# Designed miniproteins, single chains: the designs that were tried, part 93

Each design is a single chain, and the fold is of that chain. pLDDT is the mean over its residues in the fold that is shown.

## One batch from the design tools (miniprotein)

Design m3248
Fold by ESMFold2-Fast:
Structure m3248 (fold): chain A 108 residues (1-108)
Amino acid sequence: GAELARLHTAALAEADRAGAPSAEEAARLWLERLAEALGVSVEELLDFLAEHAPTSEVALSALATLAVMLGRVDLADRLFEAWRAGREEETRRVAREAARLALEALRA
């Protein structure tokens, strides 16, 4: 809810202040700061966001932002389209794809 939105905003601001040279580095800093603030791993955070994307606008927006930062605007568009249509299972499937993309990019 509100706490996750606050932490998400703070993490994005921290990545911006750090002067990240690339979108991938900005995504890494944002996820690491958010995971640290919540006391979880980045993998646990991404799993949480994907599971709750159908019912949490904050989780949905966080995954959509990550997809855009990683050059996958098509995934962000599909995620919002499934969510607007009320298709919870499809939203969760696309959200898991976005989370997997983020995790793979951060491991490279």
Scores: mean pLDDT 75

Design m3249
Fold by ESMFold2-Fast:
Structure m3249 (fold): chain A 84 residues (1-84)
Amino acid sequence: SSNNEVLGIGVEEVAENEFEAIVQVKSTDSEEEALKVASEAAKEAVEKLTGLKAEVVEAEIVSKEKLPDGSTLYTVRVKVKAIK
């Protein structure tokens, strides 16, 4: 979406084929849209990293910050599984 920008993503393998991603999304839209964008970015990152298909297990907003430009910076934690 044009109203959402992924500023950063960090992915860590926490168990075999299980990953946690921390995604920073700058949004002028809703929390629901920020969660969706973060989940899609985390899934794509795990698929590229592993070469496997991935599924999002859980996504949660861990922080929100209002920015001077009127947007909100969301930090989202996404749990992703790679499928063999």
Scores: mean pLDDT 86

Design m3250
Fold by ESMFold2-Fast:
Structure m3250 (fold): chain A 80 residues (1-80)
Amino acid sequence: SPEAEKRKRELFERGEELLRELGRIVEANRDSPDFAALLERARAIHQRLLDLARRLVEGKISVEEAEERLEELRREVEAL
């Protein structure tokens, strides 16, 4: 439906914004003593975002479930 396609586009846009925020957090903490641990956590979140995007493209996950998963990932980025 047009509504489902719009929600799907909005999810991809939100995912891209979250990736930019993740990159900003990594860059801001480059000189931190905990940088290695932060980078490992950031890479894990990045891989989960890629998996979520792939599953959404392949129709293996609903838009509703993808919205919930993206919100979980956003909270994890905020906790970095």
Scores: mean pLDDT 87

Design m3251
Fold by ESMFold2-Fast:
Structure m3251 (fold): chain A 94 residues (1-94)
Amino acid sequence: LRELLERAIRLAEEVAKKSEELAKKTGKKSYARAAEGARIVKDALRELLEGGDPQAAIKRAQEGVDKVIGGMSAEVRELALELAALVQKVIELL
């Protein structure tokens, strides 16, 4: 589980950075929303890794994933879908 959490956290950081860069370059709010979603996922998964409330963290991670998917561009689509799949895998192992 820890290795999957660490992989999902790293992927969420990558999605957040790429989406934030696109938001700054294009001015599109959808990219800013995707970056915000990815940061929420990262923070929620870090709380899980540190022994926080699993149900609250899972709910926040799912909400973050929804924001990422709703705001994703073609350039980050593959990473966003991989993040969604990893979050789902983590939930199934809890």
Scores: mean pLDDT 78

Design m3252
Fold by ESMFold2-Fast:
Structure m3252 (fold): chain A 65 residues (1-65)
Amino acid sequence: GPSREELEREALRHYTLGLEHFARGDYAAAREHFERSRRAAEQLGAEDLVALTDERIAEAERRLG
């Protein structure tokens, strides 16, 4: 499977892309990127990052209706 460093890079990359899409009003794309970041965070066992991405996903979903 992916290395710890690869998972950390994936989590950060998708988290950053999620923020960029959210700032542009692309809430569906933002949600998809936050979900990808969350999956990497889950594989890392990074509970704080899982919680952070859960908040971001909920915010994007609220914007979508």
Scores: mean pLDDT 90

Design m3253
Fold by ESMFold2-Fast:
Structure m3253 (fold): chain A 100 residues (1-100)
Amino acid sequence: GPESTLKLRLSPEAQELLRRAGFPEVTELTYHDAYALFMEALRRLGLMETREDENGNIIYIAQSEEARRLVGAEEFYEDSDKFVDLMRRLLPDLDEAITP
């Protein structure tokens, strides 16, 4: 859809997250690129780890107090409301870009 090619504005928090993880300065990314870079940044900074549950589902686990404040949970599934809320904070125009 349009969301797959449309560049979304990064929040200041998202730009700082990528900078801290050693990525080049970017102000806009497609949703897929943003998702991939945010997850890699959280991993590189030791803020998030992943675990597979007994059914093969990926769980994201907050590794610090900073990570728990960032995501609002100790752990969450990829398609959870907590994950969507995180993406909305990192990409403030996300809902406007994907809503008809």
Scores: mean pLDDT 76

Design m3254
Fold by ESMFold2-Fast:
Structure m3254 (fold): chain A 63 residues (1-63)
Amino acid sequence: SILDAVEKYLKEKGKKELSIAEAVDILQKFDPALAAEVAGVFLKAGKKTVTLEELKELLERLK
């Protein structure tokens, strides 16, 4: 799943947060339209980075 891909990426990089660009790059491999929507929401919120939990909550709301 998208969340499994994000969790794996964070674990491999040894970090707890993604930049919006990193999150978009991962999401685009699954759903380019969803990636654009997620980027728009986080940018409007003034966020520069997101955690796995923040991304999970947003993806659940967008379904």
Scores: mean pLDDT 80

Design m3255
Fold by ESMFold2-Fast:
Structure m3255 (fold): chain A 72 residues (1-72)
Amino acid sequence: SPLDEALRQMLKEVPLVVEWARRENRPQDGLRGLDRGLGMLDKLAEQVEDQALVEEARAALEAARRELESLL
C-alpha cells in the first residue's frame, strides 16, 4: 500500500528528526515536527493496511517526543 510505504518512510525519518533537533539545539522545532507526524498518523491510521506498522510508528513518535521533551 502507498500509505504503508509512507509510514515506513516516516519511521526512517523519526530518528533523523531527533538527531537534527539535538545537533542544532532546536528541541521545540523537533517536537513540532513530531506532533505533525502524530496528527498525520491519526488521520491515516484507519486506511493503513498493516495496523502493526501504525502501532510501531505511534510508539516511535511518542518515544522521540519524550526524548526531545527531556531537553527542555
Scores: mean pLDDT 87

Design m3256
Fold by ESMFold2-Fast:
Structure m3256 (fold): chain A 95 residues (1-95)
Amino acid sequence: SSMLEEIKKLIEQLKKEYEEFYKAYKEYVESNGDPEARQKMVDKFDRLVKIANEALLLGDELIRSSTDPEEIEEAERLMLEVGDILMKALGLRRE
């Protein structure tokens, strides 16, 4: 499915953005409140959230429209992976 392949590409991008966010988070923690480090972390978090939301919307659309049980199962698995990454980022970003 072209939609399933698009979701997979978004998750690949999401994983890359999570790595960038985590690096920015570590820089922020080490800086003890440096405004530039904070802004970098916020910018990376915003990008991660946008990609995660796009993947979740496509996943929901695929699950609602697909008649292929295997495709639906894979989309559900991918949505759980997106949720896991997003929740980890939210836990770090909470304050």
Scores: mean pLDDT 88

Design m3257
Fold by ESMFold2-Fast:
Structure m3257 (fold): chain A 68 residues (1-68)
Amino acid sequence: GDEVLAEAGRVYDRAQALAPTLAPEDVKAIEEAVRKAFRATNQGKVDEARKYVEEARAILDRALARAA
């Protein structure tokens, strides 16, 4: 649980630090995926939370590739 939350927080922090180089819609999509991860963790759905963290990472990676 805590590890998934920490990972979600790290993805969020990185997206916020890189926000000036990312499209605003990509930042919002990452935020939403992270919120879903937090919600799933609060519901005890750790596997679902991990999938949302992976989704947030995939969105971040795609956004960075688009920004380059």
Scores: mean pLDDT 82

Design m3258
Fold by ESMFold2-Fast:
Structure m3258 (fold): chain A 94 residues (1-94)
Amino acid sequence: TISDHTKRLYNQLTAPNPDLEALSVQLGVSIDVIQKINRLALRVDILVLRYAVLGRPQQTEQELVQSYDELISLLKENGLNDLAELVEREKNTL
């Protein structure tokens, strides 16, 4: 089960101007990793919006799936398994 804590962390990570130092300390990962997570998560958000607006085209779905997989892999590689589970559940709603 995805906790409210994990959902709050994800909201902080996906903010346009995240507190990089605070998140780095909280999650035990480097600032560079936080920046990469934020960039990939924002890309997913843009692709989700594009997918919805364009009527779920197959090409956009493929790009969205790839971007989700990149984000999930990055989260898992950095031991952020609860956040990876949250993102996997979002991907499965496509």
Scores: mean pLDDT 84

Design m3259
Fold by ESMFold2-Fast:
Structure m3259 (fold): chain A 122 residues (1-122)
Amino acid sequence: MRPPPPTTDPSLPPRRSPALDYLLNQVIQALLDHPNAYLFEDLVPADLVDPDYEKIISNPMSLGEIRARLENQTYTSADQAIADLRTMFDNYLYYYPEGSPFREEAEELRKIFEELVKQLPT
């Protein structure tokens, strides 16, 4: 019930947590292995030929970008990676209106992501 000691030592090297390892090795891998992953491999979806996409979506995000950031240890916490994954899905669902087959494919992948993130190691 008490928070852990807030000892922030700026000389301590950054560390990769078990949660970040789980996100890279289980969550990202499972999403990339899904047939709907093609929608999210790049910052601009492969089936989207809209030059205004980046104007409509202020924070573009992809599985490839998140995987690269996890591999390069850019994320200092699991919450940062999870936020980017949710931003990726939110961007796609915001861009495509209800009734789009691409939206249904994205929602299916998001359901798998949210189920996997519930299994995040503590």
Scores: mean pLDDT 71

Design m3260
Fold by ESMFold2-Fast:
Structure m3260 (fold): chain A 67 residues (1-67)
Amino acid sequence: SEKELRIRLAEHAAKLLAQRLKHENPEIDKVEAELVDEDTVRITITRGDEVEVIELKSEEVIKMVLA
C-alpha cells in the first residue's frame, strides 16, 4: 500500500510537471511526462521537429511540483 501510494503520487506529480512546463513555455508544442518505473520519470518535450527526452528521479519531480 505504501509503494502504491508513492507510485500514484509520482504519476500525479509527473502530470503536473508536464502541464506546468507547457503553460510556462508557449514555444513548446507538446510535453509528455510518464513514470518509467517507481523511481524514474521520463519527460518528452516536442518543439517543432525537435524532440528532447529527459529522465528525472521521481523524488525530484515531486519536490519540483508539490514542495
Scores: mean pLDDT 82

Design m3261
Fold by ESMFold2-Fast:
Parts: structure tokens; C-alpha cells; sequence
Structure m3261 (fold): chain A 73 residues (1-73)
């Protein structure tokens, strides 16, 4: 599961045209990972391995996991 998401994200990022497309790709991956039951730490680790562990990427992860937590409450 983790390896498949990492590969899928890497392929999508390679096709991204600029920052806006890259943010969209990362957001979609985080949403998919949350639905698959991955932890916030696992998602951050995937992003770090791909060199995408900056402030914007971390904010996307935090926001998506906060949204999911609110849905479960």
C-alpha cells in the first residue's frame, strides 16, 4: 500500500506543470492516504522520501487529517 501510493505520487508529480498542479497532486494523494487508513506520520514519511516535506506540504497533511478527525467525532 505505502509503496504503491509513493510510486503513484512520484509519477503524478513528474507530470505536474508548476506549483499549483503539484499542490493538487499532493492534496489528492493525502486524501487517498487518509481514506486508506494511513497515519499522518506515514504520509509525512512518503512526502519526505520524495523531497516534498516543506511548509505547504505539511500544512496540507495537517488540514486533511484535522478534517478527517472532525468527521469521526
Amino acid sequence: MLEELEKKLAERLAKAKGVADEIRVITDMVEEAVRAGLTEEQVREILKRLGKDGGIENAIVEDEFAKRKAELA
Scores: mean pLDDT 78

Design m3262
Fold by ESMFold2-Fast:
Structure m3262 (fold): chain A 101 residues (1-101)
Amino acid sequence: DASKTIQNILEKLKEEGREDLIKFIEELLKEGVPLELIAAVAGSAIQQKLSVEEAREMFKKVLELYERIKKEHPDLSDRERILLSLAELYREEKGLPLPVD
């Protein structure tokens, strides 16, 4: 589940000395952000070796896309909305497909 994925991500960040990203993830968890969204953004930040500032900007853009998709497609699951939001972000900014695993 997303909670276990987040725990694995936090351990990875601790091993890499990324206290900045750990604090960012903990703040998102405290704010009640969907676990699947936190896991997706944090995973991407680790994969791309993003700074905390870059991770925050990515999260902001993904959240904006997520809310837009939620309004346009209220029948989709949170996971589906998150995947579409990430795919759209990568399509617009990089022209590359989103890693789905």
Scores: mean pLDDT 75

Design m3263
Fold by ESMFold2-Fast:
Structure m3263 (fold): chain A 86 residues (1-86)
Amino acid sequence: YELTPEEREEARAATAEQLERAADLLRQQAEKLKSLGYDEAAEHLFQAADLLRRAAEYKRRGDVEEKVRLVEQALSHVAKAGELVK
């Protein structure tokens, strides 16, 4: 998965609160997918949620570069989950 320039810019602009909210939503979606039998897709979304939670922590610490790196990894996991539920 390769981020567009727009997605990279959005990742740089994301607030810690936005990242924490996104992580919570991904965890809820992962639990739903697991209940439906999409275990592998659910695991990718759990990993994405954990990465976004860590990105929020790095944002609060002022480490924007590490924040963007973790967001990129999280979006890669979201893309993999999407392929698995086709």
Scores: mean pLDDT 83

Design m3264
Fold by ESMFold2-Fast:
Structure m3264 (fold): chain A 90 residues (1-90)
Amino acid sequence: DADLAALAEAVEAAFPELVGASEVSAEQALEVAEKLLELAPTLSEEAKKAVLQQVIGVSERIIEAAKAGKVPEELGKRAEELKKRAEELL
């Protein structure tokens, strides 16, 4: 799905700027990543891998932000669970 691959690229471009800026931004990034993870099994194999890699990247940024005290620890734990789920689908 060309449209979904383009969406995954756009999400990657936006996420580094949003993650760790604030608790609200991190929570919104997690919500988007969770929705992408839900959609991943319905995508073509190529688009699925791209989306899963984006979900992993976002999760890692939020985990780092939580360890640095930039976001609540509970969001870091949600990101760790999301990363694990994405890696299981990869």
Scores: mean pLDDT 72

Design m3265
Fold by ESMFold2-Fast:
Structure m3265 (fold): chain A 94 residues (1-94)
Amino acid sequence: IRELLEEAIRHASEAAGLAERAGDLEAELLASMAVITLSVTLRYLDKMSDEEIRRGLETARRLLREAYAVSRDPAARAHLREAIEAVDRAIEEI
């Protein structure tokens, strides 16, 4: 699960950077919020219940899916898809 969270953070961060360079403010905001949510979940992973971890991952998944829906840059969309897939796999490990 930790490695999947790190993978999701890397892809979401790259997507946020690509959205910033493209001037896609809505996609940048949503991807950045997902990075924050995932980073907080990762930081407190050993202190959280499975239900708290699942809630954090579900929140991040919603933010990433919304970022994907509004994103105008194909490269950012590819990274958002990889981040979503990593989060889905992390949820399956709980």
Scores: mean pLDDT 90

Design m3266
Fold by ESMFold2-Fast:
Formats: C-alpha cells, sequence, structure tokens
Structure m3266 (fold): chain A 57 residues (1-57)
C-alpha cells in the first residue's frame, strides 16, 4: 500500500504551502520546519498529524 504524495513550497519565513495529490492545499507554520521533510511525512501517511498541527500554529 502507498500513501498519497504531497508537494511543499516555502512561501514565507516560517510558512509552507503543501498541496496533496488529492488536490487539497494546506498552509503550515511552526518554527521553520523543512518543507521537504513535511512533504515526506505527509506522503508516508502522517498528513493529518503534521498538517493539522502546523495549520493550527
Amino acid sequence: AAAPTATAEKVGDDVYRVTTSDGKTYTVTGGAPSAEVLAKMVGQGLAEGAAARAARA
């Protein structure tokens, strides 16, 4: 089984825009996390945890 893939783009100092293969887009903020690392986690199936926490911040 494989999780969906996400693309992360840095749009600000600590702001990243993550777009999933499902066509959803999330904005993540939280102390300058690596966009590549976040995208990898989302791809592995940790999207709800990583995106929800970052979006909340």
Scores: mean pLDDT 58

Design m3267
Fold by ESMFold2-Fast:
Structure m3267 (fold): chain A 95 residues (1-95)
Amino acid sequence: AIDEAEVEARARALVAAEEEALRAATSSEAELEAKRAEIEEAIKRELPELKAQGNLTALNSDSVLEHAVALLRQWEAAPEELREHARAVEAEILA
């Protein structure tokens, strides 16, 4: 099983990967920074809370669980090296 610190570290790495992908597609660092901050705040709030509850699959909080899964699916477009981490984190949230 993955501990809470590992999940948070992977989520942070996925945010960094998405930031690199967005930078390649955009010329505005302000837009990139705003999007990254938004994602980081969601992850820091939602993933630790989901892990603290001890049973991610039993959670019926649509807003929290769906948002976390949506963030991870967005990161599946990131570099393949970090895509495997996205799949691992998503599997832990869903299973």
Scores: mean pLDDT 52

Design m3268
Fold by ESMFold2-Fast:
Structure m3268 (fold): chain A 105 residues (1-105)
Amino acid sequence: SSVLERIIATTELLEKTSQLKFEFPESLTPEQKAILRYMFMLLLDGLGETEQLSMEKLVEILREALARADPERAAQLSDSGVLSPEDAALIAESLLALFERNLAS
């Protein structure tokens, strides 16, 4: 699959050039891990290849986006730059709910 090959190659390039690691808590469901990975990849693509982005900055951007889309869930997140299992689950659940609403429309 050319699409899968491109995704893998892009992820490998990002890991080598930016030293980014997508370390998700093992307590997350496969669906929660998939949506978070997808959103982080979209953020990297949207922000451009020249920006030096840390995992902490990607989490910050995602938190800000969540605060606009789902303020009640965002209020439950910690103020830490580290992606805790609890924060990761809340973000993933909110993103999955948003995707379900958009697909149902």
Scores: mean pLDDT 61

Design m3269
Fold by ESMFold2-Fast:
Order: structure tokens, then C-alpha cells, then sequence
Structure m3269 (fold): chain A 85 residues (1-85)
């Protein structure tokens, strides 16, 4: 429990400080690995949906900053929901 909470807090801090799509991608990948490790199937699905939405936003030519901010807000919400459990 305490180790899980520490990992989530670290991911949250790194996500808040991410400035590029590459940095965001690394945090999302590690959060997906966290979800896989702890058998959080609904979280895995939600992260896959966020990844698909980011890909769609890139294909639509949306500004990089808008893509980053939208992905950040969604992933922060998912981390905060896990921290409440």
C-alpha cells in the first residue's frame, strides 16, 4: 500500500513537470506498467483510450501544447482516483 502510493505520487510529480510529448509518453508508459503489475484492468483500458486520443489529436494537427495539456489533465485524474482507493 505505502509503496504503491509512493509510486503514484512520483508519477504525478513527473507528469506535472513534463514539457514534451516524449516526457508525457514515458510517464504514461510507466503508469501503464504500474496498472499491469497490480492487475488494474479498467485503468489499463482508460490509459489505452488516452493513447488513442493523443494519436488522433496528432493526426488532426492539433497544437502540441493542447495535446500535452489534455493528456496531462486526464492522466492526473486517473492517478488521483487511484490515490483515493
Amino acid sequence: SSMKKKQLQELLERLKNAKTIEEMGKVITEFREFAEKYGLKNLEKKLAEISAEVKAMKAAGEPVEDIINKARDRVIGLIEDELKK
Scores: mean pLDDT 84

Design m3270
Fold by ESMFold2-Fast:
Structure m3270 (fold): chain A 64 residues (1-64)
Amino acid sequence: MLGPGLEEARRLAKTPLEKKMVEIEEEYVRTPDPARQAELAAEMRKLRSKLPVLTDEEREAIRK
């Protein structure tokens, strides 16, 4: 059973990268296999590491 939080995350995903991260989260929640979960967790960490700028306006209010 998928959590309501995943539906909210999917609804809020705007970019292809955000949508892909939501897809990985959904697969993570759906899979009963701990080995597969570990693989998906590693993939998610890689995607997060590739997102140094994760805002619509570069860094959203980066104007400091």
Scores: mean pLDDT 64

Design m3271
Fold by ESMFold2-Fast:
Structure m3271 (fold): chain A 72 residues (1-72)
Amino acid sequence: SREERLEQFEREVLRVTLAALDAVARGEISPAEARRRVLAEIDRLAQRYDVPEEERQRWKASALAMLDAELA
């Protein structure tokens, strides 16, 4: 269902964001690269799960806020 796809999308966005934070903590990528990768992955996931534009933008904003809070 659309609800199941949205829930899966949200779980995948959180997973990608946390993985990017871990990669920065390990010194594998820069904070700027982490932001770039997370945004690109959210776009790919939104296409895969047929997520509405409004939900995609909401989760981009949430992921960036999480990255900014941890990487500032």
Scores: mean pLDDT 86

Design m3272
Fold by ESMFold2-Fast:
Structure m3272 (fold): chain A 70 residues (1-70)
Amino acid sequence: SEAAQRAADAAARALRAAGASLEEIYEALRHLLSPEQLEVAREIGAILNEIGDNLDKGLEAGDLSGAKLE
């Protein structure tokens, strides 16, 4: 269970970081990207953030997971 919990924590942390990075990239590049490209980037970022949020919730709010701390 500890190994599975560590793997879930690492995955949730990576997904949230990736989602946050995509949102930041979207904002930075919105002047360089076409409206179609911006929409796709935004949708991908939203999906990654949703997956990360769901994983974080699955790890339980009381858990000392790295995903919750970061």
Scores: mean pLDDT 62

Design m3273
Fold by ESMFold2-Fast:
Structure m3273 (fold): chain A 89 residues (1-89)
Amino acid sequence: APAPLDPEEVERYRRKLEETEERLKKEFEARLAADPEGVRAEVEAFGKAYAARKAAEDSVELDIDALVEFLGLSPEIAEILRRLARQEL
């Protein structure tokens, strides 16, 4: 089994995720303002690809991989999300 997360590690990850959320929100708002039709097309394309993958494999890992791909998350943040998902399972 993977190593469990301790409370201090969870708190550190939560702060890291909050900082990442703020950055992603600003980046998303900037992209939406610059190219609203392009952003819509990306969301629709992502939705179709995600639905196809979800139909073949319904798992939390798939959800995290899809989110990482769609938002362009760093490997560090991706690993934090996967580790938290494993802790919840």
Scores: mean pLDDT 69

Design m3274
Fold by ESMFold2-Fast:
Structure m3274 (fold): chain A 63 residues (1-63)
Amino acid sequence: MEEEAIKEIAERFGLTEEQAKFIVDAAKYSKLPDFFLAWFVSQKTGLSYEEALEAIKLAKEKV
């Protein structure tokens, strides 16, 4: 459920809904490895690499 995933990621990582949606979309549509997605998300959202990696893994579990 996209709305649920966006809300949970935004709340857990202190992100805006737009930033959380970006993470969910990246997890849904990208075929890149989690570590590369985490690096990219870290650069785009300002999360640490470790937090970005957790966010990507959580998004993939939710969608």
Scores: mean pLDDT 79

Design m3275
Fold by ESMFold2-Fast:
Order: C-alpha cells, then sequence, then structure tokens
Structure m3275 (fold): chain A 67 residues (1-67)
C-alpha cells in the first residue's frame, strides 16, 4: 500500500531505514520531506533507494544538527 510506504513500512509491515530517518527528523523538529521516498531520494547517492545510519548523520549535519 502506498499509504504505508510513505511512512517507510515495507510490504511485510517492517519499518525501513527511510522510515526510521523520517521519525528521527520529526523528533528533532527538522523540516522533513513529506514521505519516506523523499527521504530516500535525499540520502541515496547511487539512486538505489538504500540508506545507512551514516547517510542520516550526514543529512542531520547538513541541517546544522550536531550528533
Amino acid sequence: MEELEKYGIDGSGEVTEAGRALRLFEELGIPLPSDAKAVEALLSKDGSGKITPEDVEELLKKFGVKL
């Protein structure tokens, strides 16, 4: 379902890395993309849609958050 994918939940109901990043941005009050696919587009440098915790940290630093 497209509705679940926007929150970064896969077809098995498990939260994706993009979904975890989306929730982290919400908790930190960072201006975030409206959905997990937009997060993947920002963080995936190779267009694979896969992100790592390091990619999330890089994005947070770009928004001026120090971790």
Scores: mean pLDDT 57

Design m3276
Fold by ESMFold2-Fast:
Formats: structure tokens, C-alpha cells, sequence
Structure m3276 (fold): chain A 95 residues (1-95)
């Protein structure tokens, strides 16, 4: 189902970012993820900071699972996915 596909995508993205499984994403983990997405090419400090600023809503220097889900949900809506499907996928990711 669409909901299963979206939830699987969220799990995949989280696992790529939270490499050590500690439940938060550090700036170093975010840089590694962005370099993978950028075909292994170096990511600028400005590019990393822009990514961190978009996800790190409380400014604590790490990205929580909740901040990640809020950002990912916004990206899926911006990509044209239905709000109901996104909400259901977030609920499945959290269960």
C-alpha cells in the first residue's frame, strides 16, 4: 500500500541517518548521509548547515526522531503525497 511504501521510506531514511542506532542524528551522520545522496561528492559546510537548520528545530545541535519525522512529513507533502497517507505512515513508523 502507499502507506506501507511511505513508512518503509521513512525507516530507510532514518537508518541511513542514524547509523549507530542511538536514536538521534548528529551533524557528522547528517554530513555522511548528504554525501551519499550527493553521489559521494563532498558537501559544503553551508549545505550541511542548511540541512541541520531545516531539521534541528530546537537548535540543540542534534536531530531527534520527532524532528526528523516532522521534516520528512513536510517533504512528502511538498512532493505531492496526500496528508492522510503521510499521517498514517508516520503512525506506522512510530509503532
Amino acid sequence: SRVDELAAGMEYAWRQLDVDGDGVITEEEARKYLEEVNEGKPVSDEGLQKFMDALDKDGDGVISREEFLDWFAEELIAAGHDQADVDAAVARFLS
Scores: mean pLDDT 76

Design m3277
Fold by ESMFold2-Fast:
Structure m3277 (fold): chain A 60 residues (1-60)
Amino acid sequence: ASTLRFKSVTGEGGEGIKKLEELAKKEGAAGVSRYVDNGVEVMVVAFATGSEPQPAEALA
């Protein structure tokens, strides 16, 4: 048993970010961050591990 825990999911580019935004809407993200890495847009979403969101790592 744990008090508080988060799982981060990362999406890159348009397809990855789009899928991750849809996932965040469905699961209710605990936190969202966007940044640019070497000219590529990256989105990171944190979810409480009380729910198991589908990972977006294979979408970008």
Scores: mean pLDDT 65

Design m3278
Fold by ESMFold2-Fast:
Structure m3278 (fold): chain A 69 residues (1-69)
Amino acid sequence: GGSISFPEMVLGAPGATVNITATNTSSGAPVTATITALALGPEGRMATKTETVTLAAGESKTISVTVPA
């Protein structure tokens, strides 16, 4: 087992890139996680990106999604 920390959701201008960083905060154990990034644009437009990652102890992974115009 292990634990993972997420930053809060980020809102961007249309065409901006939203970055979500996940960190495995456990000591000594890898964690496999599914990360979903959500970007909210004008007029209720949404973009999502889903990625499955394996994080070693203390490792961070960033995924990116572009805010719809």
Scores: mean pLDDT 69

Design m3279
Fold by ESMFold2-Fast:
Structure m3279 (fold): chain A 64 residues (1-64)
Amino acid sequence: MDEEIKEALLLIQSAVARLAVKHHPEDKEEAINLLKQRIEEAEKLGLTNAVKAHRDALKEIEAA
């Protein structure tokens, strides 16, 4: 219940992070570090879908 809502919010946050880096490429390193922290956070909470979304966002940002 609350975990599903929290997971949905984290999925939205990963999408917003990708957009932010696209418009502000100077913040790429900071965005990478933030996404890594979000992945650790989601893993500790067992939010598998959020972990996947953050990892996908991290890969896209690193590839850019």
Scores: mean pLDDT 72

Design m3280
Fold by ESMFold2-Fast:
Structure m3280 (fold): chain A 68 residues (1-68)
Amino acid sequence: SPSPVEQVLQQIQQLIDQMVAQGVPLSDIMMAALERRQQLVQQLQLSAEQDQQLTQRITQYLQEVHAS
């Protein structure tokens, strides 16, 4: 089974993919992804280390989407 970080990341990646498909501006996608991250980190009681790892991986994914 995926780790809690991987589960949250998958949900946020799906959100990003949906917003990209709808032509939403990158700035709005970034805000939505970070807001969802904050909510899920709080709900799942993720550690500071897990939160930092998740933030880094979300940022990397957004950079990959922007480069495409």
Scores: mean pLDDT 84

Design m3281
Fold by ESMFold2-Fast:
Structure m3281 (fold): chain A 79 residues (1-79)
Amino acid sequence: MDELLAELAELEARAREVGDALLAAGREDLARELLEVLAAAGRRIAAALATGDEEALRAALREAIATVRAAVDRAEAAL
């Protein structure tokens, strides 16, 4: 669990840096898209956490990490 949380935290930090770079470049459209992906991932994690099921939480974290990583990589490629 802790390794997944650490990986997500690193991705969130990278997403903030990429988002800031997109805003500085005038790419508010891409910054908004990235924020929407982060918000959706956060909602999925919150829903899994509410179940009290650790396996559901681990699955949600893995899915969130994969989705956020792909979104960050796409955003960086557009800079």
Scores: mean pLDDT 84

Design m3282
Fold by ESMFold2-Fast:
Structure m3282 (fold): chain A 64 residues (1-64)
Amino acid sequence: MLSPAERREIGEELLELVYREGQTLLDAAKRVSERYGVSIREVLEAAQEVAKERGLELPGLTPT
């Protein structure tokens, strides 16, 4: 499993790519997955958790 610090960093990176650079969720997830050497699923889970914690919604993901 990813460390809490890595999970947070991954989630924040994904949110920046989606909201700041206007990338699609899937394109952003692929980039982050490649950068950190984790699965796209893990990237999306990390981003969903960070987004929920911050009161943000990711396009194309259902909040918990």
Scores: mean pLDDT 74

